# Designed miniproteins, single chains, part 16

Each design is a single chain, and the fold is of that chain. pLDDT is the mean over its residues in the fold that is shown.

## One batch from the design tools (miniprotein)

Design m526
Fold by ESMFold2-Fast:
Structure m526 (fold): chain A 100 residues (1-100)
Amino acid sequence: SMSESERLSEEARKAGAKEEAQRAKDGLIGFSEGLVERVEKGVKERGLSDEEIEEAIEKVKKAGEITVKLAREAGDEESAKESEEATKEAVERLEKLKKE
């Protein structure tokens, strides 16, 4: 079995990885909400093109994929699920802004 010191070191490492994943998830939520708000304003004020909206969708999807991967590698399934849901919601909100 591991020494007590080795167990404490491993626990600290795992806790640090989860804290990093949690910060990344919070960052994704803030980024996605801020981007959606900026694009909504851009559509209303400047008539943003569907191409520019699509670029925003791609940015959200990419950020979401990175954040979900980080959370899963840290063993934080809750942060992974929250990141997937935040990504999905932001993409759906941006898609509704397109003149389809």
Scores: mean pLDDT 84

Design m527
Fold by ESMFold2-Fast:
Structure m527 (fold): chain A 109 residues (1-109)
Amino acid sequence: MEELEKAIEELKKIAEEIKKEEDGEKILKLAREAVDTAQRALDTLKSSLDSLSDEEKKKAIEKLLEAIDEVIEAMMEAMPKVKDVAKMIGQILALIGIKEDLLLLKKSI
């Protein structure tokens, strides 16, 4: 669970860094890092499910969903600063896919 908590904090940090950054290439690198971090958080959560209570699972999923939403909002806001809009859209769609997996996981509890 410490790994999941760390990944959630990393996602929130990436969202804040995207909001402050003016360089489109650096924003795109942060976006890729956010997708990678969110995927690792999902994988960590899935591997830890049998060790968690239903209440702990729901809380963990909700916190991760909140962090992913913060990143998606930051990325959408930063879109005008990014030259390669197609790559940024690709990263946003990847995060939406991870969010969909989390929502399906929450529904199964």
Scores: mean pLDDT 88

Design m528
Fold by ESMFold2-Fast:
Structure m528 (fold): chain A 80 residues (1-80)
Amino acid sequence: GKEAQEAAERFRELSKELEGKGKEVADILADVLDEVGGKEAAKNGLESVIKNKEDLEEKVGKESAEKIVELAKELLEKLE
């Protein structure tokens, strides 16, 4: 739906501000949000990102992970 598409666009914009693995993960999250299209599936994805912050930090580094998680929190609040 529109909310999932708006969430995808926000992650694509964040991707432009990130480099390396952080950029790749932000782009993947945008693609997943575009693909699932549903509000509940989008919520589940965003909640998973927030819950797995420590694993994300190991993969992309602390700065990129913090930006990704903060955007996920913002978007999750908008979906409620």
Scores: mean pLDDT 82

Design m529
Fold by ESMFold2-Fast:
Structure m529 (fold): chain A 73 residues (1-73)
Amino acid sequence: MKEEIAKEAEERLREELEKAGIKVKDVKVTINGEEVEIEVTLENPSAEQLLTALKIAGEVRKEAEEELKKYKE
């Protein structure tokens, strides 16, 4: 189940970043117990793109944490 949550979060992250015109080099979502860790590496991002990526990553992380809580409960 945690692998499914991580995979879904990675796919959503990639899609949302690409929709925003951001070139993605790598996206990794790791679930460690109750913590959701997101690592995003971008290809030559502008300051605006980096800020947008942080906002998207925060939203995806929150969604993944909510799903993880339901799984654990």
Scores: mean pLDDT 78

Design m530
Fold by ESMFold2-Fast:
Structure m530 (fold): chain A 77 residues (1-77)
Amino acid sequence: PEVEFDIRVPADDPAAVEKVKALVEKRGGRVLSLEKEGDEYVIKVRVPAEKMYGFYAELRAATDGKATIGNAEVILP
């Protein structure tokens, strides 16, 4: 199974978007879409459920606490 969720980062920090992409790829996930919504980028991703342990903590550390997660759902095969 995979977890699908949205990651939001400030649009004024392009480095945060690249750090999010790198973390998702490092954990065997993929980016499904990247959209600008006002002052934020919304990055829709899927990550293997077994690779989610510690993901949020690592995401917050990589983005100086700027990234948030929402709309999480488990995608069954």
Scores: mean pLDDT 84

Design m531
Fold by ESMFold2-Fast:
Order: structure tokens, then sequence, then C-alpha cells
Structure m531 (fold): chain A 98 residues (1-98)
């Protein structure tokens, strides 16, 4: 399981920039309503992060597995925060169009 978690983390780090680029292109084609719904979903997911972290820390698994799971969670948080910023930027841009 440790090796699988390490491979997941590495893949997430390698695909991070491509994921954000694809997300940016999709957000540009989204309606204002769709962007606001996506923002709400991201805010709800971010609100669950402290609980997810506490659950990982309480798992009866190795410290190495816990550290990898926490790093994966940290990467997911970073992705969600970057998506949130991109969505807010697109909402602002669409609201400024006449």
Amino acid sequence: MVKELEEILKKMEEEFEEFLKKAEEQLKNSSLEELEEKLKTIDELLAQVPAAREEIEKLDISEEEKELMLKILEMLVKMLEELRKMIEKEIKKKKEKE
C-alpha cells in the first residue's frame, strides 16, 4: 500500500499543471450559474478537509502510510484552492461583461 500511495502522489504532482490548464479551458466555457455551483462544491469539499485530516491521523496504520495520505490530502487541498481562485476570476470576468 505504501508504494501505491507514493505512485498516486507522484502522478498527482506530475499531472497537476495539465489538470489546471484543462480546468481553466473548461471554466472559460462554463455559464455563470455553473461557475457559482462549482465554487459552492469546492467550498463544501474544503470545509471537510479538517475532518478528513483527523480521520487519517486516527487510522490504525503505519506512520509512513499516514504521512503519504496526509501529503495526498495536502495536494488535493492545493488543487481545490487553485480551482477556487480560477473560478472566482472567471465569475468576476463574466460579471464585468455587458
Scores: mean pLDDT 81

Design m532
Fold by ESMFold2-Fast:
Structure m532 (fold): chain A 66 residues (1-66)
Amino acid sequence: SSAEAATKAVVGSLVTGKPVTAEVGGKPATVRALSPDTFEVTVGGKTVVAPNGKAAVDAALALAGA
């Protein structure tokens, strides 16, 4: 599901400390964990900062239109 793909990107970015890209709602979504409390989520050239992993998943879904 789109939510599972977004969750995988969030968890992967936390574990690796690197940007992780996953397909969310048919669009590439890139997540970068800057800290446990700061995530950058980029979909379709738009970047949003989220304060936690759940907010990062929600941002990826919203930006992808999923």
Scores: mean pLDDT 82

Design m533
Fold by ESMFold2-Fast:
Structure m533 (fold): chain A 80 residues (1-80)
Amino acid sequence: MSLEELWKKAMEAFHEVIGILMDAVRRLYREHPDLVLTGEQLTEAARALLSPEEQKRVDEAHALMNKYFDEAEKLLRERG
């Protein structure tokens, strides 16, 4: 697999994680518009709102993202 393909796959997985979390954040603020949270607290609150299916998708996508980033880093070290 090329470096470009690995980065593309890693970014696709990253976008899936961010999409699921951002949708959860939008749901949170729709229900609690006066909620003031830091970035870390917001991420934790969003994760707590995930369905079991969404949580599984986030976990799987996060694992795939890390796998593809690790492989891309390997290729970059071989090229440099």
Scores: mean pLDDT 77

Design m534
Fold by ESMFold2-Fast:
Structure m534 (fold): chain A 109 residues (1-109)
Amino acid sequence: MIYDRETANAILNYLVGESTEAESMSELEIAKRIGELLGTERLSLVSGFPEEEVLKDFSEEELKRIGLRFVSVEDFDVREFVQALHDALKQRNRYSPEVEAILAMLEAA
């Protein structure tokens, strides 16, 4: 569920923007990994994540559209998604102020 437009844009900018990059993984690889974890454990993601080969062939605009589609699915909990993303970054000794800000906004809502 999208709580507001700014939260959705912050998530998209984080996942496919240029400001944050994990040392061991690309932003696309992190997003795919989070989707796999969510899809296999608790959430039923519609059609799942595309194969890595398909993701590599997408433009940045197309990837942003895909991200927005995922967070706008009724059975998709944006808070759980952002929390999982934060946990994945923490496991790689990374910190994202954007992800922290999004979690704070979702907690306040």
Scores: mean pLDDT 43

Design m535
Fold by ESMFold2-Fast:
Structure m535 (fold): chain A 71 residues (1-71)
Amino acid sequence: SMEEIYEEALKKGKEIVEDLLKQGLTPHTALGLASREVVEFLRKKGVPLDEMKEIVLKITNELQEYIDSLL
């Protein structure tokens, strides 16, 4: 379902953010790279482009809050 894809993409984004921050990348760079990987993940899962923009925006906001919680 779309809800399962959303939760999987969010989990993937959080894992990427955490790993990049541990490698010493800045919050801004970590968010940007994680967002790109989330877009690619959603594309590979066959998420329609018309739905992808809203999902990416929600996930990017959640990843920003997650980054802020780690700092």
Scores: mean pLDDT 86

Design m536
Fold by ESMFold2-Fast:
Structure m536 (fold): chain A 59 residues (1-59)
Amino acid sequence: SIEKKIKELEKKKKEAEEKKDQLRSHRSSIPQDTYDASIKELDDKIKELEDKIKKLKEE
């Protein structure tokens, strides 16, 4: 069902946001370039998940 797909995507989004928070907590232990690249990757993933959730809710 659409509702199950939305819940799965919301779970993945929450997991990506939690990973982003973990990276922020360990900022001093990560090289700048690696940190910036990892944050960008997670931000892009979160945006893709948000777009998918929005499209499913519009169905």
Scores: mean pLDDT 83

Design m537
Fold by ESMFold2-Fast:
Structure m537 (fold): chain A 76 residues (1-76)
Amino acid sequence: SVREEVRRAARRAAEAIAAGDYQAAVEHLASVPGVGPATAQAILDEAKSMLDAGASLEDVERAIERRLLAAVEAAA
């Protein structure tokens, strides 16, 4: 399901961002149907800003999941 793909992408992207692998993070985000490269980059930039502000990896993963769901709904 799209919801399962979103949850998996959010988790993988958050882990990649924490590891400094921004290429892998963008690829995981862009793998979600309805998420283009510009949207994936915007979500990455927001997630990086959250980590810089001291957000937990759990908070970042939840924020990515919410942004991905919004992007999927907007594309439908």
Scores: mean pLDDT 85

Design m538
Fold by ESMFold2-Fast:
Structure m538 (fold): chain A 62 residues (1-62)
Amino acid sequence: SSALHSQQVAQFVGQVLREMGDALDQALALKKKGEYDKADALMAEMAKRATAQIRAQQAAEA
């Protein structure tokens, strides 16, 4: 149980980090074009998506 849980946590964290990395790259490109509001909105959307994934994982525990 603990070993499987550790693997699941590691994979989940890895996925979130990759998604955040992609969002950061896109936000940086937007900032380079002077579109700061769009960059901020993109980062906020990714944060919302990460929160939704956490909630889905918690719901699956039920």
Scores: mean pLDDT 76

Design m539
Fold by ESMFold2-Fast:
Structure m539 (fold): chain A 78 residues (1-78)
Amino acid sequence: MSLTQQLDRQFQRVDDRSRTLSPGLADQVRREVTEERQRVLQLISENAPENVLSVKYTSYSIKSIGLLIQAELDQLRA
C-alpha cells in the first residue's frame, strides 16, 4: 500500500467527520488539512527517505486529527 493511498484514506476520514461541522468550520478544516497534505506530497515528489516520510506522515495524521477535534470543540462552544 502506497503512502499516497494512506494520505487519501486519512483525508477521507477527515472529510467524513467534517460533515458534522458547520460549512464554515468544515471549509477551514479542509483548507488546513489540505495544506499539511501538500507538504507530505512535496516530500514524496522530492524522493525523501522512507524514515523521513514516516515521521512526516505521522505528524500530518496527528495534526489533522487535532484540527478536527479543535473544530468540533469550537462548534460546541458558545
Scores: mean pLDDT 76

Design m540
Fold by ESMFold2-Fast:
Structure m540 (fold): chain A 74 residues (1-74)
Amino acid sequence: MPSLEQLKEQVQKTLAEIRELAKQLPPDLRALANQTIDILQRQLANATTVEQAEAILAAAQQVLALLRGAVARS
């Protein structure tokens, strides 16, 4: 069973991937990606339960998948 700290580390890694993909995006989408990273980082900082961290990780993974799709179509 993953610990809260392990889940927070996974979220941070996913956000780092989003940040790298954001460099490949047009300015408008890059701004949205960076705003989303900021929101998820704040949510992660306030996460005190495994359930909260899992929800944030799921959201971050969905954003990463959507941005990968956007880069592939650009």
Scores: mean pLDDT 83

Design m541
Fold by ESMFold2-Fast:
Structure m541 (fold): chain A 86 residues (1-86)
Amino acid sequence: EREEFEELVRRLRETLARDLALLEELIAQSSGDEKELYETLKRIAQELLRRVERLEREGGSVEELQEAVGEALERIKKAVEEYKKK
């Protein structure tokens, strides 16, 4: 549904913009393994944002947005679990 797609894109953009700003602050204030984690999370968020922008421009679907978010969440889980083992 077009309305669902537009709402999801809007929410993702707002969330990612906020998260990216926070991650930049955390990276500047952190060191070692914690900094590496935040740098990884920033890269995942930037890649997701670019994918969302591409889907919006090309007329993507809610399913494609959900897949993109799901892939990003799995990458986040792996990064966090790797950090916890240190």
Scores: mean pLDDT 85

Design m542
Fold by ESMFold2-Fast:
Structure m542 (fold): chain A 68 residues (1-68)
Amino acid sequence: MTPEEKELLEELVKEVEELAKTKSIDEIFAWIEQKYKELLEQGMPEEVVEKLAKEVLRKALGIYHKQR
């Protein structure tokens, strides 16, 4: 990943951690799907968006198992 992609991943991970404090797992999944669509609409390469979505999803699942 480029430094820019890594910074974006870190921001998305922070957002999902904050959302996990108040949102259900279903709402977190919907948020990840929405972000995936937004990044594709902004013209990011699909391969990059897929990598980011997988990493954020992995983090969300980890939070889910610990907190829910």
Scores: mean pLDDT 76

Design m543
Fold by ESMFold2-Fast:
Structure m543 (fold): chain A 99 residues (1-99)
Amino acid sequence: MEIGREGAEAARRGGESGDPEKAREGGRKAAEGALESALAGDAEGTREAVRGATEGAKAAGDSGNPEATAAGVGGAIRAMGEGIDGGLRAGDEEAARAG
């Protein structure tokens, strides 16, 4: 199954909910998806996870809930960092660039 896509979808749903806990959980899943995809050499999966986390952060911002916004932004930052870290560990420049 496409781990990066699953994480991206979870982050988008969490952000759209305006619920800080759901936004945090979605961001966590996107970060996990970014790391796992990057370690597997899946640059596209890593990119999808990071994009989903970023879209989730925007949706949380659009909800007007500051706590959800903070959780979404934190998730996006973590997903980017995990993508970079995983890509570097795997020796995959494309995955690192995607994070």
Scores: mean pLDDT 79

Design m544
Fold by ESMFold2-Fast:
Structure m544 (fold): chain A 67 residues (1-67)
Amino acid sequence: MMSLREALELAGLSEEYEEKLREVLEKIPLGHVVFDEVRKEIAEALGLPEEYLNKVASAAIEYALSR
């Protein structure tokens, strides 16, 4: 299992993004985060480039799907 804080650290982002990432994941069905369109929505919501999104999305999927 991986915490949202660890996901942010992998992306090189501040801890303040923890709540933003959680809120974004709650708005998006977990199974949908693997789709390109959903990843784009996550990037837009967090203000992140796609490069960072790949790391954050991978970690967030592991975190979300671990429960």
Scores: mean pLDDT 65

Design m545
Fold by ESMFold2-Fast:
Structure m545 (fold): chain A 85 residues (1-85)
Amino acid sequence: NIKQKNQKIDNAIKNLKDVKDKTDTSGSNSANQAIDDVKKFKDGGKDSDGKKAGDIVDGISKSSDKDISKKANQAKKDIDDAIKI
């Protein structure tokens, strides 16, 4: 269902924007790259774009900041769920 897939993608983008605003410059650049890849996945439907975003987000989730780590983990789960739909 494309509606469920898009909802998961939109939730991932929201969490990544929150991460971008709260993290350091390096994490912000990574979050922005992940947002771009998630948007390409939404528009083009290519699992490879979703997987690229997921790999970047997995790196961000290793942050020592618990709020950043939790939001990145949620975004990763939403991306992985969207790929399965």
Scores: mean pLDDT 84

Design m546
Fold by ESMFold2-Fast:
Structure m546 (fold): chain A 87 residues (1-87)
Amino acid sequence: MTAEHVVVEELRKKVEETKKFIESSKYLPEEEKEKYIKELEEKFEEFLEVLNDNSASLEEKKKAGEDLIKLIEKIKEEVKKYEKEKE
């Protein structure tokens, strides 16, 4: 198993967990849920395309993974803010 296989499986699980977290939010508006889920799906698809491209450089593959992780963290933080601000 290559490092790429481990990274794909870990990131796939994180994306799935993040989508489930977004769907389960009580305070996040439906439009925002749809927006974040779509952003995650598009970014994950981009990541998979880069990893499956044997012509892609190691730098490109690394950047794609880092960009996906940053998006996941950003979305999680934004969703938590919606829940935290409910008084």
Scores: mean pLDDT 77

Design m547
Fold by ESMFold2-Fast:
Structure m547 (fold): chain A 85 residues (1-85)
Amino acid sequence: SALVDATRAAVTALALALGASEEEARKGGDQVGQLLQQAIDSGDSEKLQRFAEELREAAREARRLGLDDAADSLEAVARGLEALA
C-alpha cells in the first residue's frame, strides 16, 4: 500500500531525527505501518479517523524538527485515511 509505505518512511525519518538508531527507527516504522494496514483492513471509520489524528500530530512534530518532507507525507496519508473513513 502506498499509504503504508509512505507512513513507514516518514516514521523512520522522524525516529532517526529523535535519536533512534537505524535499526530502532526501521522497527518503529515497520510497526506503525503494520498498525496502519490493520486499521485500513478493518474498514472501521473510527479507527481510521483516530489513526489520521495521530499521524497529524506526528506531522506537526516532524515539521517542528525541520522534516518538511516527512511532515507533508504524514499529512497526505492522514487525508487518505480520512477519505477512506
Scores: mean pLDDT 88

Design m548
Fold by ESMFold2-Fast:
Structure m548 (fold): chain A 99 residues (1-99)
Amino acid sequence: SLDELIEEIEKKLEEIRKLAEESGIGVELVLEIETELGLMKIALGLKLPNSVLLKLLDKILELLDKLIEETKEKNPELAKAAEELKKLVEKLKELLESQ
């Protein structure tokens, strides 16, 4: 369940990266999201406390909100993909809070 959700997050992030690269819009925010998600995966592998993981997820959610706002008019497809990734990240946060 957790591993499957992480795979879904990674797949959606690859879609977002491609849309940002093709349009030239949101590229810096996507790079920041990829960096924070990478840190989260390292923290998971090191079995760091859930409090650390939750802080990283909150940062990712903040960056996704900024990406959605920046792209909603200029690249609606990217904004939609970012909204879908946000839902997956929120689901991951809920799973970590329940453990």
Scores: mean pLDDT 87

Design m549
Fold by ESMFold2-Fast:
Structure m549 (fold): chain A 77 residues (1-77)
Amino acid sequence: DPEEERRRREEAVRRITRLVSRLAKALEEGKSDEEIEKLREEVYRELDKIAEEYGLPRMAEAGRRQVDLLLEEHRRR
């Protein structure tokens, strides 16, 4: 069912957005480099699990890219 597939992709995107937002909040709060690194590892692990659960391996790549861009932007500020 194409509609079911689309709905699953939208759900996966929402979950990924939530994970990225959690990391963004930690960066805004000025968490230590150690705490940020632990959070990054957790987010990457959760991204892989979401991609596997939803059968969308490229979603993990997209999520990791968003995280990398967020960390890059924070380093420039």
Scores: mean pLDDT 80

Design m550
Fold by ESMFold2-Fast:
Structure m550 (fold): chain A 89 residues (1-89)
Amino acid sequence: MEEAQAAAVEERSKIPQEAIDLVNQGNEALAAGDVEAALAHYKEALELAKDNKAFQALTYYLMAQAYKKAGDEAKAAEYEAKADKLLEE
């Protein structure tokens, strides 16, 4: 588990292809009106991309859009705030 810090930093900057595929699947589900499927795909993408702040922020923003579509404005605002905090840097 001990590795060079340069490799770890580059790895953290990468977005796993599986996470990108999950976001695309979530976007397709959301476009079809399936909010539950969209949220499930976005949550899985977050687990795969935990070390990429920009991707996490984008995914939180997409989850906020899904919650707005579901009528859950409180959760939408919470996820928008999470995305904004990650984009602060």
Scores: mean pLDDT 76

Design m551
Fold by ESMFold2-Fast:
Structure m551 (fold): chain A 68 residues (1-68)
Amino acid sequence: SRERYLEIQAASMLLDGMTDEQIIDHLMTVEGLPRETAERIVRKGRELAETHSGEDLARMVRELSAEG
């Protein structure tokens, strides 16, 4: 799903050193999401970033692409 893809993207951005607010702004301005949705995505992205490497996140994107 789009939301799952954006959660993985947020996790990658967090690992690259972006702040929660920078990612929220990106999701709102580039992806057109409401703030509440962007905040939920960043929260899930943080959980992913704490438990997965950048290589793990790249694999998850490939697996998600195979489903759609």
Scores: mean pLDDT 84

Design m552
Fold by ESMFold2-Fast:
Structure m552 (fold): chain A 85 residues (1-85)
Amino acid sequence: SRDDLIQEIRDLATRAILEGVRNGNPQMMELGLLGLDAADWAERNNASEEQIRELLRLIKEGYDAILNGDYEKADKLMEELRKLI
């Protein structure tokens, strides 16, 4: 459901913040904060499931990119996410 997708974004965003704090990674912390902003945007704007799936995809790919050390890819995905919200 839409609410389940928003909750998945919040859970991943919280995980990213904790991961970033634990590892001293500012980019991971920023991704998590941006993910929380995306979830809030989706709730306030009654975003469609399709829109929320796209936000979740960008956050997941950004998280994986940072974990893999692909910081340039992560920056580009975060920029795309910012443009949507």
Scores: mean pLDDT 89

Design m553
Fold by ESMFold2-Fast:
Structure m553 (fold): chain A 68 residues (1-68)
Amino acid sequence: NALEKAVETAVEVAKMRLDVGATREQAIESAKRTAEEEARLAGLSPEDIQKTVEEAKKRVEELLDELA
């Protein structure tokens, strides 16, 4: 379940960034970067890397909407 692990790691990184005062845009950008890196390291296809990045972005946006 490499895709789910990459998304979870990206969300955790975004949460840590928010805890130290990062903006919404910075948190989303960090999540996208982390999701891409984790997915590449896990050996996912280009298509699955894109899915991982989009899912991580969506989950961080949902988290930020709940915090607003």
Scores: mean pLDDT 84

Design m554
Fold by ESMFold2-Fast:
Structure m554 (fold): chain A 79 residues (1-79)
Amino acid sequence: STDAVVDEMEALVRDAQRRIDAHIAAGDVDGAMQVLRDAGARLTGLARQVDYSNPEARARVEEVGQRMQEMGRRVAELM
Protein backbone atom coordinates (compact mmCIF):
# COMPACT_ATOMS: atom_id res chain seq x y z
CA SER A 1 0.00 0.00 0.00
CA THR A 2 1.00 3.66 -0.38
CA ASP A 3 1.09 4.05 3.43
CA ALA A 4 3.55 1.13 3.71
CA VAL A 5 5.75 2.64 0.95
CA VAL A 6 5.77 6.07 2.64
CA ASP A 7 6.54 4.43 6.02
CA GLU A 8 9.52 2.69 4.35
CA MET A 9 10.68 6.02 2.83
CA GLU A 10 10.51 7.75 6.23
CA ALA A 11 12.41 4.89 7.93
CA LEU A 12 15.05 4.99 5.16
CA VAL A 13 15.55 8.76 5.58
CA ARG A 14 15.86 8.40 9.39
CA ASP A 15 18.48 5.64 8.97
CA ALA A 16 20.34 7.64 6.28
CA GLN A 17 20.40 10.72 8.56
CA ARG A 18 21.85 8.67 11.44
CA ARG A 19 24.50 7.10 9.17
CA ILE A 20 25.44 10.43 7.52
CA ASP A 21 25.77 12.12 10.95
CA ALA A 22 28.08 9.27 12.09
CA HIS A 23 30.26 9.59 8.96
CA ILE A 24 30.45 13.39 9.36
CA ALA A 25 31.45 13.00 13.04
CA ALA A 26 34.21 10.58 11.94
CA GLY A 27 35.46 12.98 9.20
CA ASP A 28 34.45 10.41 6.52
CA VAL A 29 33.07 12.64 3.75
CA ASP A 30 33.28 9.81 1.16
CA GLY A 31 31.19 7.55 3.43
CA ALA A 32 28.61 10.32 3.95
CA MET A 33 28.39 10.88 0.16
CA GLN A 34 27.92 7.14 -0.44
CA VAL A 35 25.04 6.98 2.09
CA LEU A 36 23.42 10.03 0.44
CA ARG A 37 23.71 8.47 -3.06
CA ASP A 38 22.41 5.05 -1.94
CA ALA A 39 19.48 6.58 -0.01
CA GLY A 40 18.61 8.86 -2.95
CA ALA A 41 18.53 5.93 -5.39
CA ARG A 42 16.32 3.80 -3.09
CA LEU A 43 13.96 6.72 -2.35
CA THR A 44 13.58 7.39 -6.11
CA GLY A 45 12.46 3.78 -6.61
CA LEU A 46 10.02 3.93 -3.67
CA ALA A 47 8.61 7.31 -4.79
CA ARG A 48 7.46 5.70 -8.07
CA GLN A 49 5.17 3.39 -6.03
CA VAL A 50 3.36 6.22 -4.19
CA ASP A 51 -0.25 7.15 -5.01
CA TYR A 52 0.07 10.94 -5.35
CA SER A 53 -3.72 11.38 -5.51
CA ASN A 54 -3.49 10.91 -1.70
CA PRO A 55 -2.70 14.42 -0.31
CA GLU A 56 -1.38 13.03 3.01
CA ALA A 57 1.08 10.76 1.16
CA ARG A 58 2.17 13.69 -1.07
CA ALA A 59 2.89 15.85 2.01
CA ARG A 60 4.88 13.06 3.69
CA VAL A 61 6.94 12.40 0.52
CA GLU A 62 7.60 16.18 0.24
CA GLU A 63 8.90 16.14 3.86
CA VAL A 64 11.19 13.18 2.97
CA GLY A 65 12.49 15.18 -0.02
CA GLN A 66 13.18 18.23 2.18
CA ARG A 67 15.14 16.09 4.66
CA MET A 68 17.19 14.60 1.80
CA GLN A 69 17.96 18.11 0.46
CA GLU A 70 19.12 19.24 3.93
CA MET A 71 21.37 16.15 4.26
CA GLY A 72 22.84 16.86 0.81
CA ARG A 73 23.52 20.48 1.79
CA ARG A 74 25.34 19.41 4.99
CA VAL A 75 27.51 16.89 3.07
CA ALA A 76 28.27 19.49 0.34
CA GLU A 77 29.53 21.94 3.02
CA LEU A 78 32.26 19.39 3.89
CA MET A 79 33.58 19.20 0.28
Scores: mean pLDDT 87

Design m555
Fold by ESMFold2-Fast:
Structure m555 (fold): chain A 100 residues (1-100)
Amino acid sequence: KEEKRRKVLEEASEEVKYLSEVVKKVVEEREELLKKAEEIAIEIAIEKLGSSGEELLEAAKERATTRERAMAARLVEDMLRRDPEGSLKKLQEKAREKLE
């Protein structure tokens, strides 16, 4: 009985470690996706420098043909909904930094 219980606990411990690694990988993949989406949003902001937030969002939505680009459009929409002026300024500032 004890040997079977120890084996189950060892297997469960290995499964918990494996699941923790899988969760960490999913979180890292999500962070990579968000970072790539932010880079795409900045690239759209570079092309639309001096445009309104609505024009920037429309351009992002028109280009939402991949998962990363669709996420970029959602990020721009969420940012503009929370803080239209500050979010637009932040995106334009990052765009100018990338252009030097």
Scores: mean pLDDT 76

Design m556
Fold by ESMFold2-Fast:
Structure m556 (fold): chain A 79 residues (1-79)
Amino acid sequence: MSRSDALEMALAAVIATIRSQEEMTMDFVQDTVDLAIFLLRRGASEQRVIDVLQTVLDKSETEENKKLAQEGIAKVKAL
């Protein structure tokens, strides 16, 4: 398995985990943003990392969680 394949599998697993959450806690959102940025720095596709953070944004119900996801997307685009 290539590094690119491993990173895509990791991103797919993160998206599945986000979609399986019954409630999005602030800690879960923050840890997911941090993980997504870590994967980007490891060579993951910028667009796929944005897809992860967009999934977090779409699932977030509180303004605090939406802000964390939006700030994460902005940081990814700035890198």
Scores: mean pLDDT 82

Design m557
Fold by ESMFold2-Fast:
Structure m557 (fold): chain A 58 residues (1-58)
Amino acid sequence: SLEEVLKFLKENGYEVPEENIGKVEDLYKMAKGSLNVIKSVLDNDESAREKYGIKKVK
C-alpha cells in the first residue's frame, strides 16, 4: 500500500512532503510495487528524487 511505501522510505532516510504523495504513488506503480526497485532508483538517481519530490535526509 502507499502507507507502507511511505514508511519504507522514511526508514531508509527519505522524506516525502504531503504535497508530493501523488508522485510517490506514480513511482510505486512504475516499480510495479517493488520496494527494492524504488530504493535502487532513489539511491542511484538524484534527478529521480527531484522529479518525485523526495528528499534524502541521511
Scores: mean pLDDT 81

Design m558
Fold by ESMFold2-Fast:
Structure m558 (fold): chain A 74 residues (1-74)
Amino acid sequence: SPPPPDAPPVEKSAWVSEQLAPLYRELARALGGLRAGEGIPGGVPLGNASVEEVVARNTAALQARLAAVEAARA
C-alpha cells in the first residue's frame, strides 16, 4: 500500500522505486541491458505530487519509452 502523504521522503522514494522496479526490468531487457546509474525519466518523486500520481506518471513515461524502443525495432 502507498505510504501516507506525511511520510518521510526516503520512505516515499523507496515505495515509488519498488512500484517501478518491474517496468525498469522490462526496459532493461528491451534495451539488451541497462548500465548502472543510467537515468530513467520518472524514477524520482515530484514536488507536490502524491506518491500515487508519481507512480502513475512514471509508469506512463516508462511504458511510452518501452513502446518507442519496440517501435524502433519494427
Scores: mean pLDDT 68

Design m559
Fold by ESMFold2-Fast:
Formats: structure tokens, C-alpha cells, sequence
Structure m559 (fold): chain A 83 residues (1-83)
């Protein structure tokens, strides 16, 4: 089960990976990577809200954090397809 720290670290690693991919990409691919970057920013905001939520059960938090990790992995796969 992912911890809040693991989820936030995964998001930081994903942002770094997208920045490195963007450096060597063509202009068209850079635009697509930038759009995927906005999705990561939204997921980080959602993770922060989940972590700070006092009304969610531990099981509900774990389920949401696991879903966020799955979405990060899908974004990373989309970036890899652009390589």
C-alpha cells in the first residue's frame, strides 16, 4: 500500500522525467509533453487534498492514492510513446 510520501516522490520523479524528455524532443512532441505535465500538476494537487482530508477513512485514502499512482504510470507510458 503506497504511503503519502511514496506518492509525492513518484510525482516528483515523473515531473523530472517529463522535463528531461522535453529537452531533447521536437517542438510538436514538446507541446504534447507540456500538456501531460499539466495533468501531473493536477494529480499532485489532488494528492495533497487527499492527504490533508480529515473525513476520508484510511481505506478511502489508500484507494485514492493508488488511483493517482496508476494515472501517473499512464502519463509516463504516454510520454514513452512520444520518444
Amino acid sequence: MPTAEEVLEKLREAEKYLKEKAKNASEDKKLQITILGFRLIALRAEADLVIRNKTLSEEEKQARLTEILSEVDEIMKEVDKLS
Scores: mean pLDDT 83

Design m560
Fold by ESMFold2-Fast:
Structure m560 (fold): chain A 73 residues (1-73)
Amino acid sequence: KKKLVAIVVDKSASLEKLYEAVEKAKELEKNEGALTVVFGDKEEGLKLAEELAKAAEKALGDEISETKIIVVE
């Protein structure tokens, strides 16, 4: 089973924080085999991340064991 991790980055975040979010996503994919999605707008991205979690549960079922949302500001 895989983990689905949605990383939401605030649209006002600095380039440095955007880079940190990308590196975190790479680490999660490489070390834990997670399927990672990054959203570049905190407000809209959080809504999309929640919708993605719901859709993934319905569409992928047993293939995704857990869904986690991480917010980066």
Scores: mean pLDDT 68

Design m561
Fold by ESMFold2-Fast:
Structure m561 (fold): chain A 56 residues (1-56)
Amino acid sequence: SEIFEKAIAAGQAIRAATGVGVSVRVLSSDEVEFTFERPLSPEEAALAEAIKAEIL
């Protein structure tokens, strides 16, 4: 599944960029859930959204 590969890649990229642990779950063809080990700061959240937009 292409969405699954992209979701994993996005999770790995977010982890590498922020240093925050992240779990990824594909809920549907249009919905991917990212669960972080802690609440993200505004800067970390913005970076995560930018990475998601680039990869997904």
Scores: mean pLDDT 81

